# Designed miniproteins, single chains, continued (4): the designs that were tried, part 72

Each design is a single chain, and the fold is of that chain. pLDDT is the mean over its residues in the fold that is shown.

## One batch from the design tools (miniprotein)

Design m14487
Fold by ESMFold2-Fast:
Structure m14487 (fold): chain A 120 residues (1-120)
Amino acid sequence: STEEKLKRLKELIEELLENARKLAEIRDSEEDKELLKRIEELLKEILRLVEENPETLEAVIEALERLIKGDLEGFLRIVRELERQGHHRLARLLLELGKLLAELIGNEEAVKRLEEELAK
């Protein structure tokens, strides 16, 4: 059901946020605190857009699951499909989220790949 899927999305958002907080605590920097704040703001906006466009719910759930697994190519495939379907704002927010998470992890290759996608 839509309610069960929305609950799953909220659980994935909570998991990503807890993982981000844990990484920021380990690194203990002002830069990581700013990244965490921006990640929180992006996740709130993503949730709002999904609630306004419930047809995107399954795709966003899969995208966040791919990010949690570190499957960047699987994530990008879903983002491109959302863009193709006209969900340009949501796709851009997901790319920005992926970039901030990659920056927090220190994955320079993922940051560059996501910057290339954002430039399109």
Scores: mean pLDDT 87

Design m14488
Fold by ESMFold2-Fast:
Structure m14488 (fold): chain A 109 residues (1-109)
Amino acid sequence: MEEAIEKLIELLKEIKEAVKNKDYEKMKELLEEIEKFIESIEDKELKRQLAAAVVNFLGQLIHEYGDELSPEELAYLQETMSRFYALALEEGDGVYFLSEEIREKILEI
């Protein structure tokens, strides 16, 4: 569903802005909102794609801002990324996959 992908991209953009502003409480609130949103998705393939999208975004975020994060905030992001990676594998029957179209949208954030 195009709308679910657009909603996720908007939330991911808000997370990047929160990290730029060092508003880590807002970052955590937005990640909890994303987790709840993805858990509400009944379509297995869409749920897999959204979870994989979060993993790719968090990997990019850690690469760009990791040196500026406290050890506690870095650990939170790494643990959150691991949870979404596990979800992507579960919904993908052990296969991690993110479509190139969604990957490109994440890279543009």
Scores: mean pLDDT 85

Design m14489
Fold by ESMFold2-Fast:
Structure m14489 (fold): chain A 84 residues (1-84)
Amino acid sequence: SVLERLRALLAELEQIYAQMQKTTDLSELEALWQRMQQIAAEMQALVAQHWDTLSPAERAELLAILRRAEEILLQAGELLKKAK
């Protein structure tokens, strides 16, 4: 399902962010950030494609996943800025 795919993508974002916290190599940080942006784009595409087919309960869960993804992306972006 779309929610299972979004949860898997969120888990990938969390794993990449954990990896970003363990490295001081700017090139690795930039590569990890690029991967996070690709995942975020896939998440947005899935939301746009499936939003109108979802129940209110599924939409609520999807919005919770997106809020968590946004928090991770914000934190990752700040970590990258501090490394530059």
Scores: mean pLDDT 88

Design m14490
Fold by ESMFold2-Fast:
Structure m14490 (fold): chain A 83 residues (1-83)
Amino acid sequence: RVEEAEKLLNELYKLALEVAKTKENILKIIGLYLRGLGHLLDGDLEGAVEEARRIFELAKESGASEEQLEKMEKLLKEMEELV
């Protein structure tokens, strides 16, 4: 299930990078993604989901479209179901 969570986190991360327009937001997304991976290495699915939620919120703040947000929300919900 860690492998499933990592796949979902990777897809969320890729979508978030597509919406990031500034170097600051790109670096913040990378930092959150690395924190999420760190939680997964420890078997902490709840921690990984929390970092994924932060990525999603940053994407919303970065002006992601409704379609992009729907895709990200689906991935986040699938990660939440793994906890």
Scores: mean pLDDT 84

Design m14491
Fold by ESMFold2-Fast:
Structure m14491 (fold): chain A 89 residues (1-89)
Amino acid sequence: SSAEQKKKQLEEAKKLLTEAFEEMEEKGVTEESKKKAAKAIDLVAEVSTGEQAGELHGEAVNAYKASKEEVSEYKKKAEEIVDKAIEAV
């Protein structure tokens, strides 16, 4: 795929991740928020390095068991990973 298509996919992944973490902060961890995060990670894995996708998965797993304050921290880290992937395209 073109660089433009990869960037668009990563931007979609970032939006889904942000929505998933915000849902976790608001409603707690649900199957719906986990599925949304998993979709975002899959989108990143398709167009980014396995290292970036692995780091992102790690931050999502940390968020699943986190307190409200920790969810905000993992959200920031996850978004930074995707931003770095977007910048690399």
Scores: mean pLDDT 82

Design m14492
Fold by ESMFold2-Fast:
Structure m14492 (fold): chain A 81 residues (1-81)
Amino acid sequence: DPLEELIRIVEKALEAVKSGNVEEAGRYLDEAIRMAEKLGLDEVVELLTKARQALMKGDFDKAIEYLEKALEVLREELARR
C-alpha cells in the first residue's frame, strides 16, 4: 500500500530529526515528498516541503511540527478508505 509506505517513511524522517541525524532525515524527506507528489497529496507535499526547509535552517522544532502535521493528514486519508 503506497499510503502506508509513505506513512512509514515520514515516521522514519521524524525519528531521524528527533535523533539529530540531519542527513538521514533529509533523505527520508526527499523520498516522502516524491511519493506524496506521485499520490497527488498536495497538502502533504506542502507540509513535507516546509519540514525540509525548517530542517535545512536548523529549526528542528518546526521540522518536527510539520512532520507530525503531515502524519496526522496521512492517517486521516488512510482512515477514509
Scores: mean pLDDT 89

Design m14493
Fold by ESMFold2-Fast:
Structure m14493 (fold): chain A 63 residues (1-63)
Amino acid sequence: SLQQRIEQLRRDLAIDEEVLAELRARVEADPDNVVAYTAMSITQAGVDFLRERIAALESQLAA
């Protein structure tokens, strides 16, 4: 169901947000670390994509 899919995506988002927080801490500790910055940027894009997908499914559920 849409509700079960939304709940699964919210769980996936929570995991990715934890990874993003760790990467942000690494970038803050060493702003010249291009590898950490690149990983953070990619992970941020993934988090943004999941948020958009959740919002789209919630819109379908509300209709």
Scores: mean pLDDT 87

Design m14494
Fold by ESMFold2-Fast:
Structure m14494 (fold): chain A 93 residues (1-93)
Amino acid sequence: MEEDRKKYLLDEELAALMEKVGKPRVLTLLEAEMALVELAKKENRIFINEKGEAFIDAKNTELGKFLGKDVVSLNELADKVRERIKKYGTLVE
């Protein structure tokens, strides 16, 4: 609950992705994760595999450059966003 309420000032690359979905540069980890999923939905890049698992096709996108990978699961997206924010983001609260 405490971690879910902590806000971070995002690095410039992640902040640029947030701006594409109308989000500010200061967000919680969950808000940043949800915003990237919203971006993928907006760009029609979410697909479901044969097992019913959701993935993002980030090939040739700014999101793909940020992630360093063409296809990611929603769990991999969450992990990469958390690692990026903890490494390069600044805690503001």
Scores: mean pLDDT 80

Design m14495
Fold by ESMFold2-Fast:
Structure m14495 (fold): chain A 85 residues (1-85)
Amino acid sequence: SFVDQAEQSLATMRELLARTTDPKLRERLEKQIRQAEVLLQQLRQLEADPNASQSEIVKVHIEIEAIAVTSTMLHWAEQKAQLNS
């Protein structure tokens, strides 16, 4: 389900946070995780609503996945840049 996929993406972000020691990178990732958590709650509410459109459900799911992919990729790139500096 879309909820299961979104939960897995959040789990990946939380795993990355657990491995991150830099305070500024942690703060940024925590903010991104919180944003994704808010959208996940919205996704759960939409899936529970019999009047919600499939397009609204898909849109929120895409937003969560975009945050997860963009956040983890940018965070990883910045972390690698710091290690190579």
Scores: mean pLDDT 82

Design m14496
Fold by ESMFold2-Fast:
Order: C-alpha cells, then structure tokens, then sequence
Structure m14496 (fold): chain A 100 residues (1-100)
C-alpha cells in the first residue's frame, strides 16, 4: 500500500539521519553502529523493492529496535541517542500495525 511505503520510507529517513549524526566520530563504537544502521537501511530498501507485507516490515523493525537497545546497553554513551531512535521506530512500527 502507499501508506506502508510512506512509513517504511520514514523509517529509512530516520536511520539515515541517525547515521549522518555519527559521520564525524572517530569512535570505534560509532563506526560499528554506523555499519549496523547501513545494514538496516539496505534491508528496509530491499523489503520495499520486494513489495514486502506490513507483517514482514513489522518483524524486521522489531529486530532492529532490539539490536539498537542491545547496543545501547553495551555502549552507555549512545544510550540516549539510541533509545530516542528506537522509540521513533516503535511509533512507525505501531502505525504499520494499524494499517491491518
């Protein structure tokens, strides 16, 4: 649906904005996190290209949110940044669920 596509594109934009905020950091943890975000962006774009269902997108967003929270637990310096990102992704995931 057009609404699903728009919500997935919103999630991609959030991840791209988060990655851009890490671009000036020499911190190895920031580089690891940027790589994780690049993987998430790539997978969400592939889900769009393959006309994935809302259920598939919801499942993948849940995985990414979990990975971001796990990273935040291991790297307290990124906790506020990653919890805010995770909350915004959870809101998009909730909106996708409401389309069904």
Amino acid sequence: SAELKELVEEAIKLLEEAREKLSESDDPAAKELAKMLDGAIKTLRELLENDASGAEVITYLGIIIGELREFAAKHPEYKEFLEELAERLEEIRRKILELH
Scores: mean pLDDT 88

Design m14497
Fold by ESMFold2-Fast:
Structure m14497 (fold): chain A 94 residues (1-94)
Amino acid sequence: EVEKLKEEIKQYLDDLRELASKYLPPEVAERVKKLLDEMNEAIEKGDFETAKKKSKEYADILKENGAPQEIVDNLVKRFDEKIEKLKELYEKEK
């Protein structure tokens, strides 16, 4: 369960990288990719609150640069939902 959910989260991060590359100027895309890397590191460390905070920063940058709001908001919402479920699974496995 935890392993499957981590793979789902990695897939969502990959989808976010694709959106950044598609809609953002190269300089902004590199900044956003750094945020996504920071989100992944936070998840690996179990710092889920930092991961959620960085996902909101990512969403704001994409929307400011003309990415489709509905797609961006939907991906970030799914990310947050997966993070909350991962936290619950970690508590149950103890």
Scores: mean pLDDT 77

Design m14498
Fold by ESMFold2-Fast:
Structure m14498 (fold): chain A 86 residues (1-86)
Amino acid sequence: MVEELLEKALENLKPEEQELVKKLVELVLNNDKSKDPEIEELVEKLGEIAAKEKEEKRQEGFRNFVAALQELVAKQLNVEVYKTEK
């Protein structure tokens, strides 16, 4: 269901914000642990942008998207780690 949240987030984002989201998705899909700090920085930056909007509905949507993205990262890392042990 992250795909639906992504579509809704992109519709409400400015072009610069859309680029940040696309970069995050690319980093998450690559599952590169060396990029974890960069992923965290991008997530934090998106959170700051959501706070600046000061619009409750947009802020909540953005917050939900960031939370879903963090959950996706955690699940993807967990699956990759256990894949070689199964």
Scores: mean pLDDT 60

Design m14499
Fold by ESMFold2-Fast:
Structure m14499 (fold): chain A 84 residues (1-84)
Amino acid sequence: MERLEKRFALEIKRNAKTDEEKLHLALIYVILKKVNLPEDEYLDVMARVVRDGPQAVVDELLKKYNIPREELLPEAKALYEKIS
């Protein structure tokens, strides 16, 4: 967990330019953590973020796993504050 969290924080710092992009990337990490996604699928999700953008990936993951965005916002905001 800590290694993936640090790697994810580094990806946000390098690739996200707006606060909205940072929050969307934090939401992706929280979703992947909550559904306990295999690490290889995590890498595929990150490749899709680069291709399609973080908002599109968030929307698709929330729909796929039937998770309300509101349930994940507090944990995503806590992660966002930790990496800012």
Scores: mean pLDDT 72

Design m14500
Fold by ESMFold2-Fast:
Structure m14500 (fold): chain A 94 residues (1-94)
Amino acid sequence: SELEQLEKKAKENAKNLVSSIPAKVAANTTKEEQAEIAQIMLKQSEELRKLAEELKEKDPEFAELLEEAAKIGEELARQLAKLSGLSVEEVKKL
């Protein structure tokens, strides 16, 4: 139960850290740079999802962790795309 509580806190801390990134990026980057970062995050999230699919039978717990990481990256990318003034679909085409 302590391990499960530590895992939950670690996941919440990771999400909180990621949620602070868009504000820091907005303060220190151009809209073009924001769009480029969003594209990188989308590509990395896609690769994490592919790896999760390959590992889901061999290591389902690790696959679930990779899927969660991909979801966080996708949400970060969505927020950065919005800051850049582009849709997620437009960012994917860069």
Scores: mean pLDDT 78

Design m14501
Fold by ESMFold2-Fast:
Structure m14501 (fold): chain A 67 residues (1-67)
Amino acid sequence: SPVVEDLEAILERARAAGAPDSFLKISKKYVEEKFPEVAEEIIERFKDYLTEDGSPGLLEPLEKKYG
């Protein structure tokens, strides 16, 4: 999925830039609301990064491109 591939690239760029683990979080709620067609794939693939926080965070560039 192009959305999943772009999310992986965003995570890798953030890690390379020295982002702390607390910043490397993906809102399950935001994914389910904004990317319902790929939500299950994102939740399964990025399960170790999931948070209950509703903020877009790392997903903001994806919403601008695909949402």
Scores: mean pLDDT 77

Design m14502
Fold by ESMFold2-Fast:
Parts: sequence; C-alpha cells; structure tokens
Structure m14502 (fold): chain A 63 residues (1-63)
Amino acid sequence: SAADEADALAAKYGVNAEQLGALAAASGATPEQAAAVKASGRTDPLSEAQARRLADLLRAGSA
C-alpha cells in the first residue's frame, strides 16, 4: 500500500516521528491525522492519496 511504501521510505531516510508528522501535514493531512502519525510513527492514519504524496516527498529527498 502507499502507507507501507511511505513507512519504508521514512525508515530508509531516517525520518523520525516528528518529521513524519510534519511531512504528513505537508501532504494535506488534517492536524488530527498529522498528530496521529507523529504519535504512532506510522502513516496508517493517512488516506491513500496523502500517503502517496508523502512517499513522493521522501523520494525527492525532502529539502
């Protein structure tokens, strides 16, 4: 799934839970979704489209 891809890329880039929450917000997540991502360190709270955007940001090397 897109969430699995995003989680794998976050691990590859060494992205911590705080950064993952910020990337979720940048991917169109609500504050509640971003907080859930930060708390869990997982992208499961995100929609498929939001997880795809987050994965794309991670692949771009998120400057």
Scores: mean pLDDT 81

Design m14503
Fold by ESMFold2-Fast:
Structure m14503 (fold): chain A 68 residues (1-68)
Amino acid sequence: MSKEEIAKKLAEEIAKETKAEAKVEGTTIVITMRPKNSEELYEMLLKLEPYARKAKAEGIEVKLEVKP
């Protein structure tokens, strides 16, 4: 499996399991979070942690964006 395929699979899992938007740009996963409050932000970050670790293990970069 190519890094691009792994990135796409991880982005799909992130979008399915979290309230975050996930987009693949080459071999980089861009995650956009739109939390309504600090509790929601905390919950999103906790759910994203295992995916971020998996991406790092596969050599895939993860970029986090927080938008209002």
Scores: mean pLDDT 79

Design m14504
Fold by ESMFold2-Fast:
Structure m14504 (fold): chain A 98 residues (1-98)
Amino acid sequence: MDNTVLLVGEETFKEDSPEEKKEALKKLTEKMKKQLKENNLYVEEIKVTSKKVTTPEGEEVYVVIIELRATKGASPKEVEEGIEKLEKATEEALKKIK
């Protein structure tokens, strides 16, 4: 049985500023950590990306995206190890934001 799950989280921000992008990514990271804990997930793969999207109202907004491949039924230790991987990946992404 495939115990693999794909989690996708998104956080929008309005200004193309390093400060707003960093804040959005930090906020999204905390939400994703909560999902890992609540669902007892072990994270295997992490992808952090950003894109510009047009809203239905015709406004351009920016989005940070965290995509996780994870396995269900993780022990508390495995959940904490997954959270550490997520924190490292997002810290590396934060360092790339100018």
Scores: mean pLDDT 82

Design m14505
Fold by ESMFold2-Fast:
Structure m14505 (fold): chain A 78 residues (1-78)
Amino acid sequence: HHMEELEKKLRDYEVELRQKAIDEALSKTQAEVDRLLAERPDLSDEEIERYRLEVLNKYFDEADKKIEQEVAKRKAEL
């Protein structure tokens, strides 16, 4: 029963970290898109959307790595 409780705490912690990471990734992605638009106003909507997805994926990958490290750290404390 202790393992189930620990697994739940780790899942809840991961969900909280992921929700925060999504908000941060979206904010950072919008800032990068705004910068690109200022530097390259010649880009089409399709090119801007491709860049947005590329930047968003980059931040999600960084978030996944950070979440994995934080969850591992929390698990070690239990």
Scores: mean pLDDT 81

Design m14506
Fold by ESMFold2-Fast:
Structure m14506 (fold): chain A 95 residues (1-95)
Amino acid sequence: GEKKKVLENLIKALEDLRKALESGDEEEIKEALEKFERALQDFRDVVLPDLPQEKQQQIHTLLGNLQQALKNKDTKAALAAVDDLISFAKSLLSE
């Protein structure tokens, strides 16, 4: 119920972020990042505490990869990190 909705919202925010990054539009990227941060906070509050340690470590690494790509203004690396995060979130929906 609640976990599924949080995961679906996170996936949607990540897909919106992917589209914004592909567009290269700074305003669209800013809006998508704000939506992503909100969805990510819900994920941290509702989903993350109930995940196995290995999955908690995996998401931490994937989020770190996205943060570094954004800091470095590396759009290719940011897109790859977003795709990895989408795949991870979808894998949790299948459980």
Scores: mean pLDDT 89

Design m14507
Fold by ESMFold2-Fast:
Structure m14507 (fold): chain A 97 residues (1-97)
Amino acid sequence: MITLPSPEVWNQLVEPDDALRALLETLGWTEKRLTVGEVYLLIGAYASENGLIDPENPHIIDISDSPLGEILGVDEIDWRDQVGLVERLMRHMTLLE
């Protein structure tokens, strides 16, 4: 999808898989359930805390040698590509009803 995530997508309750959960726990997140929007913001916090943000291009995050890169299967993310990042993250989350 090339559309920005809707508020409904951002508010979707999810349960991360073991790999993504382990990464979120390094940020102090211990809850079993969170929204897609909360996961997205925690990925941003992870990138900031681990010095992965390109100082010349703050929207570019180099994850090539990180656990996040292994989880998402990519070397780099553009923080402005919210749809692409959310779609990659959703492959590592179970949608909860």
Scores: mean pLDDT 78

Design m14508
Fold by ESMFold2-Fast:
Structure m14508 (fold): chain A 88 residues (1-88)
Amino acid sequence: MSPFVKKIIDEIEEILKQFLDGKISPEEAVKKLKELYKEALEKNLTPEELKYIQTAIVDALGKIAAEARKQGKFELAERALEEAKKIA
């Protein structure tokens, strides 16, 4: 795996951890994941590397949506799923 791909995956994991620890809001988590996807698109990545990052971001957005629903934040959960659809 390239150093850049590892950096992005590590950042996705850190965003998810910060969100689950209550350190950032669900909206901030979604925004940060969208910024990472934009950064990935600006790099000359192989299709396999881009797919790996896309899959990781979609999974993270799904986890954020599930937790937002548990908190009664249904509109935010739907927004996270819509962002996942744009990436998938």
Scores: mean pLDDT 84

Design m14509
Fold by ESMFold2-Fast:
Structure m14509 (fold): chain A 100 residues (1-100)
Amino acid sequence: MLSPEEQELVDRIIALVEEAVRNRWSNQEVRDALEPLLERLATLSPEAQRRVVLEILRRMGEFAREHRLSDEEERRVLAAAHTLLEAAASRGVVVPQPEF
């Protein structure tokens, strides 16, 4: 189970990804907006980083499944997920291998 701090971080990142998809943000805009949240994530233990990243990926998958997204919106969700994973990895965050 996530701590309240870990859960807040997940909720903020998910809200940002949802906003990025709705408002058609570029990959750079997503990276810039995620930067302070990823900085916070990088200060957590490797175990906490893994829990947070896994929960983010799970919730993004639920968002895509529960909301009937257009092909374009689905592509934007995948692009945002990829941008998040690359940005997190570049900051030394432990990222699970996505087996999708």
Scores: mean pLDDT 74

Design m14510
Fold by ESMFold2-Fast:
Structure m14510 (fold): chain A 87 residues (1-87)
Amino acid sequence: SAMREAAERALEEVRRRAEEAERRGKDALQSGDPGALIAAYLEAVEVAAEARRAAEWAKEFPDIQRGLEELARRVAELAGELAAALR
């Protein structure tokens, strides 16, 4: 269905953004630069929020919703690590 295809594309896009956020977050944690840590933290928070909203929209497709919820969890954990590094 068109709705399922849209949900699958949303999962693919969120996955791509989560992978980019994880890469930038890892680089920021390795460098310890406060500016990089703040930028990576803000990106991780945005991606986690986007994944949660997409998961709510995709509730009729449990397999896709689960994938989006897992991405939201992973990126939220990254945001927590970045926030801890800023303290």
Scores: mean pLDDT 90

Design m14511
Fold by ESMFold2-Fast:
Structure m14511 (fold): chain A 80 residues (1-80)
Amino acid sequence: SEEEQAELLRRMADLQVQGAEARKKGDQETLDKIEKEGRELEEKWKKSGPLGPRAKRVLEEELARLRARREAIAAERAAQ
């Protein structure tokens, strides 16, 4: 459903953030956990059916957040 797809997108975005932090710290236990959870989310995503308007909105919001975060990181690096 659309709500299920929206939840999956948010959870996948959270895992990407956690994965980036864990890779930076060399936290292998967290990386293994993220890989397992990511695989489970991917399987659910494949079974969720066609992308609905609610899920498209969430995708756009998460892409905007990722863009803003990347810009903030780049600005912070440029300031150093």
Scores: mean pLDDT 72

Design m14512
Fold by ESMFold2-Fast:
Structure m14512 (fold): chain A 101 residues (1-101)
Amino acid sequence: AIERLRKAALALARMVAEKTGRDVEAEVAQVEAEVAELERMIKEGKITLEELVKEAREENTAHATFILAAITGDPEYEERTLRELAKMLGVPVEEVRRALA
């Protein structure tokens, strides 16, 4: 579950940085540090994957939908995330799908 979130988050950070002209290495390193902190909190029992999923379900945001897609693998959340990212970045859904695979 967490490894899927890590892969998706790093791929997304790279794609967003490339499309917005930001420093790819700096943006990827920042997201990698954030995911490592989340993994540490889960390992220490400060938060569970179930609690993270519950909090995300209570939020009506693109970020929450991304977390739900990455952790649960639910196709409905995956398709919603791809559509929202494609709209935000101004690219076809298929380009986002390839970047996150």
Scores: mean pLDDT 73

Design m14513
Fold by ESMFold2-Fast:
Structure m14513 (fold): chain A 77 residues (1-77)
Amino acid sequence: TPDELIRELVERAKAGEKTLQELVDEIVRKVPPWALYEAARAALEAAGVTDEEIEELKKNSKHPAIQKAAEDVLKRR
């Protein structure tokens, strides 16, 4: 289920085992389009990434859901 996938991605993000790029690529590949925003937001909030890395992702992403997730995470910091 998507919820199980999102939970696994969040745990891996917390562990720091994946780069930000690897996390985003896995989300795009495995998560349905309608769940992309929620998956990306949860992973970005859990990951120990910098504001600069999130802003770079927002600028370079071609996926509106990922751009929105990055923007919303930055607003909460």
Scores: mean pLDDT 74

Design m14514
Fold by ESMFold2-Fast:
Structure m14514 (fold): chain A 83 residues (1-83)
Amino acid sequence: DLLAQLQAQIAAAEQKIAEAQAILQTIDDIGSSNDPVPQDIKDTLPPEMLTRQGLLQMRAAAEQTIAEAQALIAKARAELEAL
């Protein structure tokens, strides 16, 4: 079922966007320009996110994930309309 497959792809891409947006919100809450990171956040994040360089890399990766997921949604919706 191509319709169900395209709908599943859109749903998966929307979930990826939500997850990436949550990462961006966490980075924003930390304040990527400032060190040190609050202790409550240190206990929940991987060590690579706790450095300014790590936060910048995670931000770039999250922004790229959002862009790729948005492109996939647009393509899947165009294929859905072509059916």
Scores: mean pLDDT 75

Design m14515
Fold by ESMFold2-Fast:
Structure m14515 (fold): chain A 88 residues (1-88)
Amino acid sequence: DLEAEVAERLARNTVSEEEREAFRALNQRVVDNLERAARREGLERALAEIERRREEILATDSPERFTALALRLIGVMIDELLERRRAE
């Protein structure tokens, strides 16, 4: 629907390019921080999940979707840390 496409483009145009750049910078910073933490702790499963989701997270313009993806990665890291602690 052309009308729906126009409405979507107008909604995108009301979000400033500075806000879009801020979202992209935040997404990259969060992913980089999670990857660094996973490498430091030797969380191989979490690191693999971060690599699998990296492109999706960095392409995300939705704060809600970004938050859901970031929480999923944090959950994987916590679960792997807890599993390792319980194995000791």
Scores: mean pLDDT 75

Design m14516
Fold by ESMFold2-Fast:
Structure m14516 (fold): chain A 100 residues (1-100)
Amino acid sequence: SELEQAREEGRRLLEEADELLEEIEELLKDPNLTEEEKELLKKIKERIEEAKAELERVLADPNASVEEIRKAILELDIELGVARIAIWVLKHAKEVKKKE
């Protein structure tokens, strides 16, 4: 029960990660981003990709414990949280620049 629940949560989080990575790629195409903002987004993208790969590895392991799956979920969830905050901040800065 707990193992299947953790696996389902992990699969859902991988889908959320893919959606957020696509949003970051689109934001990186914005010509109004500074080099510092681009480097921040690239580092966030790299961290999400690393945490995503670890969760995929753990979910592919038939011997993975609930604790191992939940740890990988937590690590990816933290990186997605950081990314959402950064995107929100950059999106608001972009809206201000568009109105100037």
Scores: mean pLDDT 86

Design m14517
Fold by ESMFold2-Fast:
Structure m14517 (fold): chain A 91 residues (1-91)
Amino acid sequence: MKKIEELKKKAEKYENLVKRYQSEADAHRAAFDEAQARIEELKKTNPEKQDEIDKLERLARAHQAGVDVANERAKEYEEQIKKLKEEIEKL
């Protein structure tokens, strides 16, 4: 009984971590989209501001990397949840 409840609590903790990393990925995607919109506007209105465009392009790349990292973390915890559920089923 106690072991099953501890495994269920651990799975719930990991499910909350999956949701957190999914939210982080969504936030990075929104920031990436905002940076891309600003880049397009600057290229259209102020193409001479190349340093500012370059900074926004670096920011966009950083946010894209953030999406990838957050998605990978979510996937790792989803795999841990699967293993925990298999352990519960075998008990």
Scores: mean pLDDT 87

Design m14518
Fold by ESMFold2-Fast:
Structure m14518 (fold): chain A 67 residues (1-67)
Amino acid sequence: SIEELRLQVLELREKAEASGNEAALRDLQQADVQLGVLDIKAALDMDVSAEVEALRQQLNQIEAQLA
């Protein structure tokens, strides 16, 4: 869900801030903007399932880079 992705962004942001990973922080900022767009689309009853899955994969890649 969009809420689960938002929580994942918050957790990854804390890890990126702790490690000083500026590239990850930039990517996470972009992900947060994308989540805002998805919230608006979902509120308009639009199908966001593919976009949610794509963003989940992107966040999982960022998480792997921070491991």
Scores: mean pLDDT 83

Design m14519
Fold by ESMFold2-Fast:
Structure m14519 (fold): chain A 63 residues (1-63)
Amino acid sequence: MKPLAGTNDEAELQEILDAIREALKEPDPQLRTRRIVSLYIAAALLTSDPELRRRIFEEVEAL
């Protein structure tokens, strides 16, 4: 695999998962839900790879 922009998908996945884990620590359920939804939208916009986007959603659903 080429070590260029297209190869940072794993780093993007880790950053999104870390952000979701931090959002899950929010004690207010309304704020928590809003943060998680915002992260889903951000993932869909930032990742043009449908497989990576699917993996992100699957990981979050498994939490």
Scores: mean pLDDT 67

